# Designed miniproteins, single chains, continued (4): the designs that were tried, part 96

Each design is a single chain, and the fold is of that chain. pLDDT is the mean over its residues in the fold that is shown.

## One batch from the design tools (miniprotein)

Design m15312
Fold by ESMFold2-Fast:
Structure m15312 (fold): chain A 88 residues (1-88)
Amino acid sequence: SLPKPSERARELAERILAGEPLTDEELNVIKNYLIKKENVTWIEPLGDKGFQKWLQRTAQLMAERYGREKAIELLARFLDEAFEYENK
């Protein structure tokens, strides 16, 4: 079983799925993790607005595939990993 995600990561995952604005710091942490750890290099030239829309669409696709609750859990776990990576 996967470890339980943090409450802060769950809140952020819900905001992403809802298309709520993320802070520049939140966007930077997520983008850097995807580029450096997940090798998602094609997102590098995206501006903050484009990256935010891509994140929302990705979250929506996860919700369509796994259901809302499971998508939030998976996204929140990813966000915990991204923020832990930034703090190392």
Scores: mean pLDDT 82

Design m15313
Fold by ESMFold2-Fast:
Structure m15313 (fold): chain A 58 residues (1-58)
Amino acid sequence: SLKDQTMQLVRELQHLRDTKSLDEVLAEADKLIAQTTDPRVQAVLRQMKLDIRAQFEE
């Protein structure tokens, strides 16, 4: 389902957040957004990108 696909991508970005630098995670998020054709999934990934950036600013 779209929800399951979106959740899988979100979990992948969260895992990268724990193992990579902020710049590397943001670059991967941008790549995933560019490869995604569903605007709903793109919106979730853009929100995740903002959330990850906010977490690194703490």
Scores: mean pLDDT 78

Design m15314
Fold by ESMFold2-Fast:
Structure m15314 (fold): chain A 67 residues (1-67)
Amino acid sequence: GAAERARAFEEKGRAHYASLSPEKQQLLRDIAEELRRIGEAVDKAIKLMKEKGLPFKEALDIALEEL
């Protein structure tokens, strides 16, 4: 199922990450933090869409300006 595929992907990702140099591990951590910040903006945009009925693009623009 989807949960099993997600877990297998996570395990493969962890094994790959552990095989990388410290410099590459740091780069991936920096990328992951940037993706997390983007995810927070998307979540805020979805909330604005639900609460105010805004289109996704307008809600996302507002969410990004409030970061």
Scores: mean pLDDT 76

Design m15315
Fold by ESMFold2-Fast:
Structure m15315 (fold): chain A 100 residues (1-100)
Amino acid sequence: SLPATVTVSAFVDGEEVASTTSVVDFTPGGTVNVDTLTLPASVAGKEVTLVAVVRRGDETLAVGQTTLTPVKGKTTPFTIPAVTADGRPSTVTGSVKVEK
């Protein structure tokens, strides 16, 4: 059997600036924590869209997004509501940090 993975990708003005993939124990309706996502210094103070995609192999289990404004020199926590294909609310949590 394949493990579940969550990929969190950061976008600024529609361009992907960073992503991280974590192996997770995902259950619909649950909460998963992901590794810290490091953002380039150039995006500090800009609105960043975080997109979370939970997958098992080629199957998409849940998708969600949120927005935040990262601050240089700080770690900013995030909570992404992720919805399964059958409409079940789930949660992806983590943090972002800005380089330099």
Scores: mean pLDDT 84

Design m15316
Fold by ESMFold2-Fast:
Structure m15316 (fold): chain A 97 residues (1-97)
Amino acid sequence: AKGVPTAITSPVAQAIMEKEKDFEGYVIQTNNVDKAIKDLKAKLVSKEKAGEETIAGVEYDVYDAKVEIDGKVVDVKIYQAKEPSIEGYAVLKKPAG
């Protein structure tokens, strides 16, 4: 999916973007983060639990992942809501230059 074209109004998305100071990619908001990554034809290289965070009253499991897209390894931060009915986020970082 294409990224958000303007400033994100969601407090959760804003807080995630602020924490990811090195991020210049796009955010995927979805109920199934792993499926959204697969739909990009990305290959999961690694996925490691980085911790847990509460953002705007919602609890998330946070993962540091690396995915291969078009032969390039891209860093992805994954926020999976502990409650499955709440959408998660995949933050795609700028590829290493």
Scores: mean pLDDT 65

Design m15317
Fold by ESMFold2-Fast:
Structure m15317 (fold): chain A 118 residues (1-118)
Amino acid sequence: SIEEARAAFRKALLEAGVSEEDVENLLNDKPLSSIPDLPIVSVEELIERSKKEGLDIFAISPRSAQVFALTDSGKLVPIGSVSEFIERHSHLTPVEVVLLDIKDPISGAQPLIAILMS
């Protein structure tokens, strides 16, 4: 269900170390005032891990709350807001949350919040 998908998203972000306030802001499609203090990884590292583990990579801009899909070529494709993303991808489960050393092509924010999903 959408409610279960929202709960799983909240749980994954909190377990990664994102603050409760930042999690609620993202779930309400609101930008963050600051970047969460999470491990930062390269695009190349995350793509290799995605291929090895069969996971999809999504990136959230802290400046816009816009969600992007990360392609195997390292390109960000916009897919919508956090709320739209959760609704459309409710069949996937968040596995891990990290910072991705990539620039948001719309807002220019860097790094982005990456979510690995199965």
Scores: mean pLDDT 87

Design m15318
Fold by ESMFold2-Fast:
Structure m15318 (fold): chain A 69 residues (1-69)
Amino acid sequence: DEELKKKLEALAKEIMALPEEERLPAIQKVLDSIKDPEELSLLSKILCSLAPEELKDEIEKLACRAVLN
């Protein structure tokens, strides 16, 4: 769904505009709020494409945690 992708992209950009110390807590909160595994996978992919290299591993880890819990 293009509309869903657009909304997730806007959300990801908003998170990436936060100070570095606030990005991971914001990502965790957003991922925990999403119940659909497909949406979690899509958001994780978008976040990884926008995030600095050092955040990519943590984003993937948080996405897996949200899906399992």
Scores: mean pLDDT 74

Design m15319
Fold by ESMFold2-Fast:
Structure m15319 (fold): chain A 91 residues (1-91)
Amino acid sequence: MSDAEETKKKILDMIDNLSPGEQYALGVYVEELLKENGDEAIEPFIEGLIRSAEELDGLEIKAKPTKEQQEEIVNYVIKLGKENESVLTKV
């Protein structure tokens, strides 16, 4: 596994460990960032996730994800947020 692919996996695992409400909030947050700043918001958002993984979970991050992997992470966060929105808004 490449260092970039390992970083992607660690970020996705961190996101999967969030509560449904936190996953929804993260999805809304990144959609609003993209709405205001376009693709320019992707890299800063990914850097924020890397920082959180390093500081909160003590994870060693050897390389940043590629642009393609960054887009995969963002798309996953948005998808997961939308899935949790339908659960939270049904109550």
Scores: mean pLDDT 77

Design m15320
Fold by ESMFold2-Fast:
Structure m15320 (fold): chain A 67 residues (1-67)
Amino acid sequence: SMEELREEALRLLEKAGLSREQAEALLDTVLDMIRAGHEALALGLLKEAGLSDEEAERALRLVKQLV
């Protein structure tokens, strides 16, 4: 479900060191970027937030399923 995918993305962000509030804010920003066609900027933002390349790519794949 979309709710389960959102929760998986949030857990991935929290494992990378973000609080739940930070993870939700970042996820919403990344969703908006992907909806606007700014996939490369979304990936960059995930990495800037402290995710590894592999974590950022996984998060991006999950978020693309939410749009």
Scores: mean pLDDT 87

Design m15321
Fold by ESMFold2-Fast:
Structure m15321 (fold): chain A 84 residues (1-84)
Amino acid sequence: SYSEEAVQAADKGELEKALEYARKALEIDPNNLESAAVVFFDIIMRKIMFPNQEEEDKVVKEALRYLEAKDYNGLIELAREMLK
């Protein structure tokens, strides 16, 4: 499944590949919590490298708002921006 491929890619450190598999899994099943978890924990939380704590906390807060709202498209776009 795309969800399993997203986890496997994240484990290998292939974060852009993991994001695309997670996006495809969420396109098929918008309630796929496993794929949403990959985007949040394995991509966003792993990729956080900011010059100050305020910017880091802002990104985490934004990601958590998307998760609470079940706005997984917003979560994916946030992760995509962080991988640029």
Scores: mean pLDDT 78

Design m15322
Fold by ESMFold2-Fast:
Structure m15322 (fold): chain A 99 residues (1-99)
Amino acid sequence: MYEVEELGEKRLVIAANARTLTEEEERELERLVEENKDKKSLVVVASRAVPLEKLLEAGREVAELFPEETLDLSSDAETWEEYEELVKEFLEKLKKAKE
């Protein structure tokens, strides 16, 4: 299962839950990324088993903080707590790299 949210005309948030993702949906997701990677800034938030709604929420927050960055926050996290820790570490490293 995956969901896509457009944040204006130039930004796309893609959320995917690998445990519920079908092989067909995985191919659709790959096509969507390929078609948009040069046209829009992409925020990919993916995990093994974190609820899709939580991933979308995190993706929106990241997109707001880094409005022109293409970011891939894919992990094998099975809980929100694991994924949240990964996002925090990623954001801190990205902020440090820009300053």
Scores: mean pLDDT 76

Design m15323
Fold by ESMFold2-Fast:
Structure m15323 (fold): chain A 77 residues (1-77)
Amino acid sequence: GAGAEAARRAALEAARAGRAGAATVSWQAYKDMEAGMSGEEAARAMRRGAEQARKGGDLPNAEGMERGAEAVERAGD
Protein backbone atom coordinates (compact mmCIF):
# COMPACT_ATOMS: atom_id res chain seq x y z
CA GLY A 1 0.00 0.00 0.00
CA ALA A 2 0.92 3.67 -0.09
CA GLY A 3 2.12 3.64 3.54
CA ALA A 4 4.40 0.66 2.90
CA GLU A 5 5.91 2.42 -0.13
CA ALA A 6 6.39 5.61 1.95
CA ALA A 7 8.26 3.60 4.63
CA ARG A 8 10.39 1.84 1.98
CA ARG A 9 11.30 5.21 0.42
CA ALA A 10 12.12 6.67 3.87
CA ALA A 11 14.41 3.68 4.56
CA LEU A 12 16.30 4.16 1.26
CA GLU A 13 16.67 7.92 1.83
CA ALA A 14 17.92 7.34 5.40
CA ALA A 15 20.43 4.72 4.14
CA ARG A 16 21.75 7.15 1.49
CA ALA A 17 22.16 9.80 4.22
CA GLY A 18 24.12 7.35 6.42
CA ARG A 19 21.32 7.13 9.04
CA ALA A 20 21.46 3.40 9.76
CA GLY A 21 18.99 3.50 12.69
CA ALA A 22 16.35 5.40 10.70
CA ALA A 23 16.88 3.10 7.70
CA THR A 24 16.42 -0.02 9.88
CA VAL A 25 13.26 1.30 11.61
CA SER A 26 11.68 2.47 8.32
CA TRP A 27 12.52 -0.81 6.55
CA GLN A 28 10.96 -2.77 9.45
CA ALA A 29 7.81 -0.61 9.14
CA TYR A 30 7.70 -1.42 5.40
CA LYS A 31 7.95 -5.20 6.11
CA ASP A 32 5.35 -5.03 8.90
CA MET A 33 2.85 -3.15 6.70
CA GLU A 34 3.39 -5.66 3.85
CA ALA A 35 2.57 -8.33 6.48
CA GLY A 36 -0.73 -6.55 7.32
CA MET A 37 0.15 -3.96 9.98
CA SER A 38 -1.85 -0.72 9.70
CA GLY A 39 -0.12 2.54 8.81
CA GLU A 40 -1.16 3.93 12.21
CA GLU A 41 0.55 1.08 14.11
CA ALA A 42 3.66 1.28 11.88
CA ALA A 43 3.91 5.06 12.38
CA ARG A 44 3.61 4.62 16.18
CA ALA A 45 6.44 2.05 16.12
CA MET A 46 8.59 4.48 14.08
CA ARG A 47 7.84 7.28 16.57
CA ARG A 48 8.83 4.99 19.49
CA GLY A 49 12.11 4.33 17.66
CA ALA A 50 12.59 8.08 17.25
CA GLU A 51 12.07 8.64 21.02
CA GLN A 52 14.71 6.00 21.83
CA ALA A 53 17.16 7.54 19.33
CA ARG A 54 16.57 11.04 20.77
CA LYS A 55 17.11 9.82 24.37
CA GLY A 56 20.39 8.27 23.17
CA GLY A 57 21.50 11.60 21.64
CA ASP A 58 21.14 10.37 18.02
CA LEU A 59 19.17 13.34 16.69
CA PRO A 60 19.75 12.69 12.93
CA ASN A 61 18.31 9.17 13.23
CA ALA A 62 15.44 10.41 15.43
CA GLU A 63 14.56 13.06 12.81
CA GLY A 64 14.74 10.47 10.02
CA MET A 65 12.36 8.15 11.91
CA GLU A 66 9.91 11.03 12.57
CA ARG A 67 9.92 12.06 8.88
CA GLY A 68 9.29 8.44 7.90
CA ALA A 69 6.39 8.21 10.38
CA GLU A 70 4.89 11.45 9.02
CA ALA A 71 5.15 10.12 5.44
CA VAL A 72 3.39 6.87 6.46
CA GLU A 73 0.64 8.81 8.31
CA ARG A 74 0.11 11.09 5.28
CA ALA A 75 -0.11 8.07 2.91
CA GLY A 76 -2.73 6.34 5.11
CA ASP A 77 -1.74 2.64 4.77
Scores: mean pLDDT 89

Design m15324
Fold by ESMFold2-Fast:
Structure m15324 (fold): chain A 58 residues (1-58)
Amino acid sequence: MKVVRAKAPAPDEPGWDAFIRAAEEQGVDVSEARGLPPPERVRAVMEKLGATRLEFED
């Protein structure tokens, strides 16, 4: 089980954008996923990470 931790999203940042940012911080190449619609994008990144949960630190 893998948990990705990142800083809290900005007030104007959608949850899916915050998730993609967190994946980039984890070192994942998200450029391919950015071409996908939001639900497919999140799924593709989750699969690359092997992550089951995302947590924001602050």
Scores: mean pLDDT 65

Design m15325
Fold by ESMFold2-Fast:
Structure m15325 (fold): chain A 70 residues (1-70)
Amino acid sequence: MALSKEELERITHLSLLIAAGASYKSAGDLEGAIKYYEEAARYGESTGLPELLEQARLAREEAERLREEL
């Protein structure tokens, strides 16, 4: 199965948002981590791609968990 250029760009963008969230979390910047995980969740959900919807769900759960720690 060949992915379109547009589909690859969406996958890459979501991965970068999740990576940014994880990076901020590791640095102790919970507010920054929440911001990027929430952006990842919204972006992934907006694509409608099943593979990205699962990553979006996990990002949303992580953002909610971190928000409880603020």
Scores: mean pLDDT 82

Design m15326
Fold by ESMFold2-Fast:
Structure m15326 (fold): chain A 98 residues (1-98)
Amino acid sequence: MVERAVIGVEGKTAGVNVTASSETSARIAALAAQEAMEEAGEVEDYSFSTDGTRAGVLVTFASEEQARKGAEAAAEKLRELGAEVTIVEGDAQAAVAA
């Protein structure tokens, strides 16, 4: 089960950090968020990381507008998965720092 997610947006970058009850749940949720972001905007680069029951995605978009759309798409997807989602504007690093 996905417990919480933090999404940060700064410039052209959107970051997502997911905390779940299991490693598998965290990885699935983070990958779902990444896919939602790729569908919502023009992605230039991305990175994916996992640490136990946590998983993170950092995505660089073509523009700040696209990054915001990506963050909103990720938030909607993670809420569908049962996560409590927090969005932080101007701090993409807050999403990955946890």
Scores: mean pLDDT 78

Design m15327
Fold by ESMFold2-Fast:
Structure m15327 (fold): chain A 92 residues (1-92)
Amino acid sequence: SLVEELRKLAEKAGLPEDVIQSLIDAAKIFEEYGLGELLLRLFKSVIEGNEDEARKILNEIVEKTKDLPVERQIALTLIAIGALEEIRLAKR
């Protein structure tokens, strides 16, 4: 599963369990809109340092959320930013 792949990658990168769980929880929220897998792939690309793939996935998320109410787009954006900031702060 993509969740298991993300967990193994994050553990290898030295991310603590609470950060890994926060990433999984963010993806569960995004899955209410069918975007959980995309968010997990975004996290994977960021942890791997693959900026080109991260940019591609980000553009796909933006395209898939453009028809949502603006307050929902803002809420999802803040959730994603928060999770990405946890990766940044935990990275050695």
Scores: mean pLDDT 86

Design m15328
Fold by ESMFold2-Fast:
Structure m15328 (fold): chain A 95 residues (1-95)
Amino acid sequence: SMAAEAEKRREEYRRIREEIERNRERAREIAEESLEKIREILETLEEADEEKRKELEREAVREGARLAFALELLPEEERREFEARAEALEREIEA
């Protein structure tokens, strides 16, 4: 089942990448939306039961991929802005 799960994940990432590339002109908006969704997921994770936590973790991974692909389409200055914000979120998770 691990192989099937890996294949499904790879296909999902490919679909996300294609969707972002089709919406290149909205890359900054997509990055902002994805980062905000990740923040909301992290804020609710601690209060979630086991089943909902697994669902939220899967959703966070999808939003992380969407963010990463969107950032590849942004100018360097804007990309650095989002990278700094993502680092701040990682620091909050570790705390």
Scores: mean pLDDT 80

Design m15329
Fold by ESMFold2-Fast:
Structure m15329 (fold): chain A 92 residues (1-92)
Amino acid sequence: KKYYEEGVRAYDELNYEKAKAYFEKALEEDPNFAEAYTGLGYVYFHQGNLKAAVDYLKRALELDPNFVSAKSAAQVMYNITGDKEFLELAKK
């Protein structure tokens, strides 16, 4: 069963606890799975933990510096919050 897909489904259902658990399981199978780190970034962002959101997006970009999904997530989070840490992640 694809844990990442289950995490995305839980996130779309606004079940952030379930989404987090599935993204963590996806990372247990593949610790280099940049999409799962981006998923955790979104979960923590919706929970109001902006520092954790930055840290997870940073980790996704360490794995792939040109990872469009993580950069797009950072740009969206910057547009909502005005927090320049997200802007720095969106620019490389």
Scores: mean pLDDT 83

Design m15330
Fold by ESMFold2-Fast:
Structure m15330 (fold): chain A 84 residues (1-84)
Amino acid sequence: MPELPKVAVEGAKEAVKGGGEDGVLGASAGVSGIGAGVDAALSGSEEAIKAAEEGGRKAAEEGKKGDAKGARRAAGEGAGRAGE
């Protein structure tokens, strides 16, 4: 099965570990976006997998900064492109 976006998962964990309450919110948004991306990837095309990975990577960066809104937006964009 297609792999989870590892960068997004690792970024979410780092955000929780270092970021306190803001980090937890960012990580939660990132994880929700990863779930949507995984669903798209499991429905499976190479294009969907790439879009999910790209969204996950960007969500991890925003989550690490504690920006829950930015992380959610990045994850949502990646999942949306994967669904196309």
Scores: mean pLDDT 57

Design m15331
Fold by ESMFold2-Fast:
Structure m15331 (fold): chain A 106 residues (1-106)
Amino acid sequence: SAALLRALDALAAALEAIRRGDVAAALAALREALEAARRALSGEHRAEALAAIKKAIEALEAGDREAAVKALLEAARAFVRAAEDREALLKAIGLVLAAAGLLIEL
């Protein structure tokens, strides 16, 4: 649970950094999310979350903000499926809504 919440917090920080146009902060937050997700998740859920976070990193490094936010939305959806308790589930749902909201603004 604690490691899962850390991964979700890092993804939220990445979305906020992308909104601000702070690519360096977004990349740092995504790398933290990748490490936290690796520790928090197992099996298929780990594979899905890590793939989505890696896509977000690659998209930002390529300068593609829309692709990065779409990949973050995929990661948030993977965390909704992986959520083991109400707190993690609500936080993951909040990220889905935040990522979808940012896509509308881009």
Scores: mean pLDDT 87

Design m15332
Fold by ESMFold2-Fast:
Formats: structure tokens, sequence, C-alpha cells
Structure m15332 (fold): chain A 64 residues (1-64)
């Protein structure tokens, strides 16, 4: 789903622009909410983890 990938990508880009080397599950969920993307959290976080690994970021699962 293009919207899910864009929400995950937005979270990754925000972390990189802030000079961070980690992406958290909270950042991804916040990005989806800001973009109005109503997606399955498990699918969204799976896409985000993949994009984080491709960008060289550490993915951290946080309780929401």
Amino acid sequence: DRKVELAALNAVLKRILRGQHTLTSKDVLASAKEMGVNADPDKLLEVAKRLAEQAGLEYVEEEY
C-alpha cells in the first residue's frame, strides 16, 4: 500500500533530518496519524523496519 510506505518513509526521513540513528515504533505510528493513514499497525511497522534497515537506522520496538 503506497500510503503505508509513504507514512513509514516520512518517519525515517524525520529521524535522519534530526541527526538520529534510530527509528522507533512510536515515530512510525505518529507519522501515520499525521498523514491520516488508517493502516494495520503490524503492516506499517513491518514496512518501517525494512526501510530503517535500508537507510542504516536501528529499528526499536516501543510500547504504545
Scores: mean pLDDT 79

Design m15333
Fold by ESMFold2-Fast:
Structure m15333 (fold): chain A 85 residues (1-85)
Amino acid sequence: ARQQQLEQQRAAIEQLMNELEEAGYKVRVVSEEVLGDALQVTLEITTPEGPRKGIVVTEVKDGKVQISTDLYLSKLMEEIRKLKE
């Protein structure tokens, strides 16, 4: 059960990383921390202005993965998704 939840959380983070890569960004995981039922990942995103760090926190609520991003990542993902519409 717990291992399956961690796999779901990692899959959600991989999906977010794929969205960044499709938008032309280079992204890598620099740290991963298990905080009880939460999985916190720090990403390094290579931009034209240099490397930036973003924090992603995932939790499982009612069998669904909930994703929270820091302000930088939230704004970046909003811009990426807007360009796909």
Scores: mean pLDDT 81

Design m15334
Fold by ESMFold2-Fast:
Order: C-alpha cells, then sequence, then structure tokens
Structure m15334 (fold): chain A 96 residues (1-96)
C-alpha cells in the first residue's frame, strides 16, 4: 500500500516534469527516507509521546500519530502525500 503511493508519486512526477532516470531514483530515495522517518516518529511517539520536547507542528503530528496508531500505514501515506505537496521537499530533491 505504501509502495503503491510511492509508485503513483513517481509516475506523476515523471509525466509532469519529464524526469531523467537519475532524478527518478533520487525521488524514490527521498520518499523512502520519509517513510523511514515517519515509522521512527510513530515509534518515538508511542514510547515517549508525553516526555519529548515537541514544537507546535510536532505536537500536531504526535496527535495524528496517536490517533492513527492502529493504522500506521494511513499515517505514513498522509506523510508521503504532504511531502509531495511540499515545495521545499521538491527543492531538496532537485538539489540533492
Amino acid sequence: KVEEVIDEIVEEAKARFGLTPEQIERLRKLLERHVKEAKEFLEYVEKYGDSLPFNERQKELRDEALKLKDKPEEFIIKHLRRVWEDRVALAEWVAA
């Protein structure tokens, strides 16, 4: 399910931007990194949620993670879609 969303994003990017094979590989690595980060965040929130010094955005993500703790794939998919919509993430991917 998560891999299907990665594939959808990659195909959309390829179609819209005419990406080279190297750029496609870079995008896949970026998305995979964000999947790993989302999984690590879920683990940290479950183990230490109330003890960690969160900023406002991190508190919102924590609350969402706790709400979706029984559906971790939904949290990861939402995170990937936000990353794809984020112009900063796109700029980082192009620059990397």
Scores: mean pLDDT 72

Design m15335
Fold by ESMFold2-Fast:
Structure m15335 (fold): chain A 66 residues (1-66)
Amino acid sequence: SIAETAGGGIIKFEKPVKVGDTAKAEVFSGGKLVGTGEATLLSETVVEFTSTETGETVISLAKLVE
């Protein structure tokens, strides 16, 4: 699955996800890999992402596109 964030970033999940699922994910900005971590689809429009590199958690407006 792929989610687009309101800021124009892309979250690529390692597997298909639905609301309530957590999976490993890669974050892309401007077509470049900028981070890796775990992402949880909290709702159809909200993703929680925890960075492996920083340990920080960010909640973003996003939508599944694949």
Scores: mean pLDDT 81

Design m15336
Fold by ESMFold2-Fast:
Structure m15336 (fold): chain A 93 residues (1-93)
Amino acid sequence: SLTKVSAEEVEKMKAKLAEELEQLAALSGDRARVDQLVAEAQALIAELKARGVSMDEQIAELSALLRANRDTDPDKALVYLLAGLELLLEKAY
């Protein structure tokens, strides 16, 4: 079934995402900016969870925000992308 991803695979995907973010920080020379974007993504996930809406609704809202900001605010778009990917990984488990 397309809905059964193991907890181990989800954790490996999260670890790989963290590794990729570390590599981006090293390549850009702007570690503080990458750390700030990650912190903003985590804060946004916490806010969405506090609203008590379903995970599907949270992902849909983040997708809409990503589309709305993609061409005008790349930093906000990246925050929405990071938050959406984290929720998708949690949902896949």
Scores: mean pLDDT 72

Design m15337
Fold by ESMFold2-Fast:
Structure m15337 (fold): chain A 76 residues (1-76)
Amino acid sequence: MKVKVTGLDGKVYELELPEEATPQEVLEEIEKRTGLRPGLGAAVLIAVEGDKKVKTEEIVRALNEGIAMERTAESL
């Protein structure tokens, strides 16, 4: 499945990931393929829920939401 991830640097990365994965698997693939880690808030939130296999799109959406919130807080 092709997904888009927005990094803390504001760049959009297109990744090919499995349709279902754990949040930790998605985070590891993002780091491995982009060299980028999501912000601490997004990473901690996803890591707490990391043991369940869910739809990759839901994980990526939650990750992008967390990063967007962190970037909004940084806008001053």
Scores: mean pLDDT 64

Design m15338
Fold by ESMFold2-Fast:
Structure m15338 (fold): chain A 97 residues (1-97)
Amino acid sequence: MEKDREIAEKLAEELEKLADETPNPVARSIVRLAASIVRRDLEKGMTVEEAARTALGWAEMLYEAELPFLSPEDRQALEETLKRVREIAEKAIEEAK
């Protein structure tokens, strides 16, 4: 496998694992979407950096859209989950350099 593909697949797997460990349904759905975007963009020949940034951008956009409708508990869960998504994405980008 090409190094970029291996890193992207690991990124998607780590995001899928994070989703499985996330009890909040809104946060879980956003993480699963991010994983799906990584896999989709990899199939289109995008780099790990491009796929990771696109996935993170979509996750952040969905967070902002949902924000006015979230309970305080859901907001905290989603903010913590987004922080972990960012950490996973940034690590993958660094490994792909």
Scores: mean pLDDT 79

Design m15339
Fold by ESMFold2-Fast:
Structure m15339 (fold): chain A 91 residues (1-91)
Amino acid sequence: SSAARRAALLRQAKLELSLIYYEYGVDEEKGFALGREFLKKRLGREAKNLDQMEKLAAEYLAELGVSQEEIDKLLSQLQKVRESIAAYKKG
C-alpha cells in the first residue's frame, strides 16, 4: 500500500540520515558529501552547503508525511549525534 511504502521509506531515511550525521561528526567533508548524494538520490536536488542540506532533509521528511514537530525533534537528535561524535574525537 502507499502508506506501507511511505513508512518503509521513512525508516530508511531515518537510518541513512543517522549514518550521515554520525559521519559528519567524524569528518565534516565526508558527512556533507554523503548528505548531498542522499538528497540528490531522493529529491533530485543538490545541496550547495550544509544549511541547504539540512533544509532539503527537512523537505524530504515532510514529503514522507512527517510533521514539523517530528522533523524538528529528529533533526535535533541527529545534531546531538554529530556533536557527541565530535566531542569524542577531542577526548
Scores: mean pLDDT 82

Design m15340
Fold by ESMFold2-Fast:
Structure m15340 (fold): chain A 70 residues (1-70)
Amino acid sequence: SEAVEIAKGVLRALEAVQPIIDELLAQGKLEVAQRVRERVLELIDRDPFIAPEEARRAAEEVAREELEKL
C-alpha cells in the first residue's frame, strides 16, 4: 500500500530529526525546537518520500538559522 510506504517514510524522517529536537530541548531551547519540528513537518508534507538524511540536514540548517536569531 502506498499509504503504508508513505507512513513508514514519514516515521523514518521524524526519527532522523528527533535527536536534534531532543538536544535543543535539553538546552532549554523550546521555541527553537518547536520551529525546527514545524518546518521539518512542512518539508515532509511537501515531499512525503524525503530521505531521512535529507530531513536531518534540513533540521540541522533550520536549527542553525533559528539559533542565529537569538
Scores: mean pLDDT 83

Design m15341
Fold by ESMFold2-Fast:
Structure m15341 (fold): chain A 83 residues (1-83)
Amino acid sequence: MEEQREAGEAVLAKVKTKEEALVLAALARLGAEAAREAGDEEHAELAEELARKAAEKAGIDYESLTREKAEEILRKYLEEKKK
């Protein structure tokens, strides 16, 4: 668990832009939901913590980052990559 937490913090430290932080927050938020659906509370907790830190770095309120909003952020990011 500690090693996975450290890995998450290392990824967050490599994020240089607000856009990257926003995408990371969305990915971690959806990862936390998927882990909870799978019954993996430990991974859900770690993913949620990473999502909170990434949201702060992106300058957004984590409480406003709902599952629907996270899915929208990722959809827009993927659509831009297809152009």
Scores: mean pLDDT 76

Design m15342
Fold by ESMFold2-Fast:
Structure m15342 (fold): chain A 85 residues (1-85)
Amino acid sequence: MSEDLKKLEEEKEKLEKEFKEILENNSSKEKYLELKEKYEKIKEEAKKILELAEKLGVYGAGEELAKELLKLSEEHIKKIEEKLK
């Protein structure tokens, strides 16, 4: 659980840097669509972690982190959707 969350955090940081570069370079719709897909994958992984934690009756920093990753992914997806309009 916590190891999977650390990997999601690292992936999130890489994607945040990629998003900034794409935004600064006024990149193509294709770049934004690829970035959106990556964030959607992070969102789904965070949901799976939360569902598993609920089933196991386990709570802690890992669950809070997964909730934060879910919210951040949703926010970034919205921002990308605005750019794709």
Scores: mean pLDDT 74

Design m15343
Fold by ESMFold2-Fast:
Structure m15343 (fold): chain A 84 residues (1-84)
Amino acid sequence: SAAQQRANLAEILRKEAEEYEKKGYTELAEKLRELADAIAAGDDERVRRLTEEVAELAKKEIEDPELAEIVAEHLRRAGAAAVA
C-alpha cells in the first residue's frame, strides 16, 4: 500500500538521521526526523518544504563542500520519491 511505502521510506530516513547525528550533524538529523514524520503522515506540502530545509542544513553543517552537495542531492531525491 502507499501507506506502507511511506512508512518504509520514513524508517530509512530515521536510520540515516541517526548516522548524521553520530557524525555531529545534529540540526540536519533533527530536521530529517521531521521530514520522516511528514512522509509517514503523507503531508506532501510539508514534505516538499522540509526536503529543501534538510538540503540547506546539509550544506551548512557538512564542512566538505563536495560531500555537502552529494548529501543535499541525495536528500532532495528522497523527498521527491516520497511525493511521487
Scores: mean pLDDT 87

Design m15344
Fold by ESMFold2-Fast:
Structure m15344 (fold): chain A 72 residues (1-72)
Amino acid sequence: PAGKFVLTQNYRGFKAGEDITQKGFLNPPKEKGDYYVVALAGNPNKINYVKVKDAESKKDEFQMIIGTYHYE
């Protein structure tokens, strides 16, 4: 199964709108689905997945959405 990681903001020298799937910043998530890729405001190098369906309930666990990840 292939994942696709697209930035919604600039990250580590790459630009918003860029597909960075093959750059190796993240291992694929354990479950297939749609995710936001999120970062802490004070540490943009520390990134995690949040399922799109869970984003509202988990909004206090992250400060910034940096991209989207689709995994099927």
Scores: mean pLDDT 77

Design m15345
Fold by ESMFold2-Fast:
Structure m15345 (fold): chain A 110 residues (1-110)
Amino acid sequence: SEIIELAEEAKKLAEEIYEFLKKEFPDDKELLELAEKFLQTMEEIIKAIREGKPVEEILELIQKANEILIELYDRARELLKNDPKKKEELEKKFEEIDKILGEIVELLEK
């Protein structure tokens, strides 16, 4: 399934973001919990797609993922404000996830 492949790619990028944040900010428990929540939501999306849940339920999970992604992005951006290179590397991964989630929405609405 193209949708499953896209969701797995977004999850891989989410795992890379989690490992980056854990390395750079190991003591920021709230940030790491937010990143774990994002990973869990991506796993819930993949599971819902695999189980053939209604499109409306999958779209609600994607909306939840987008809300978490925005909060995580804003927090990470503020923490990296004095490290433009690391900020750019992380922002690229967030932008790639956002693009993939948009592609999944377009495929689900067909």
Scores: mean pLDDT 88

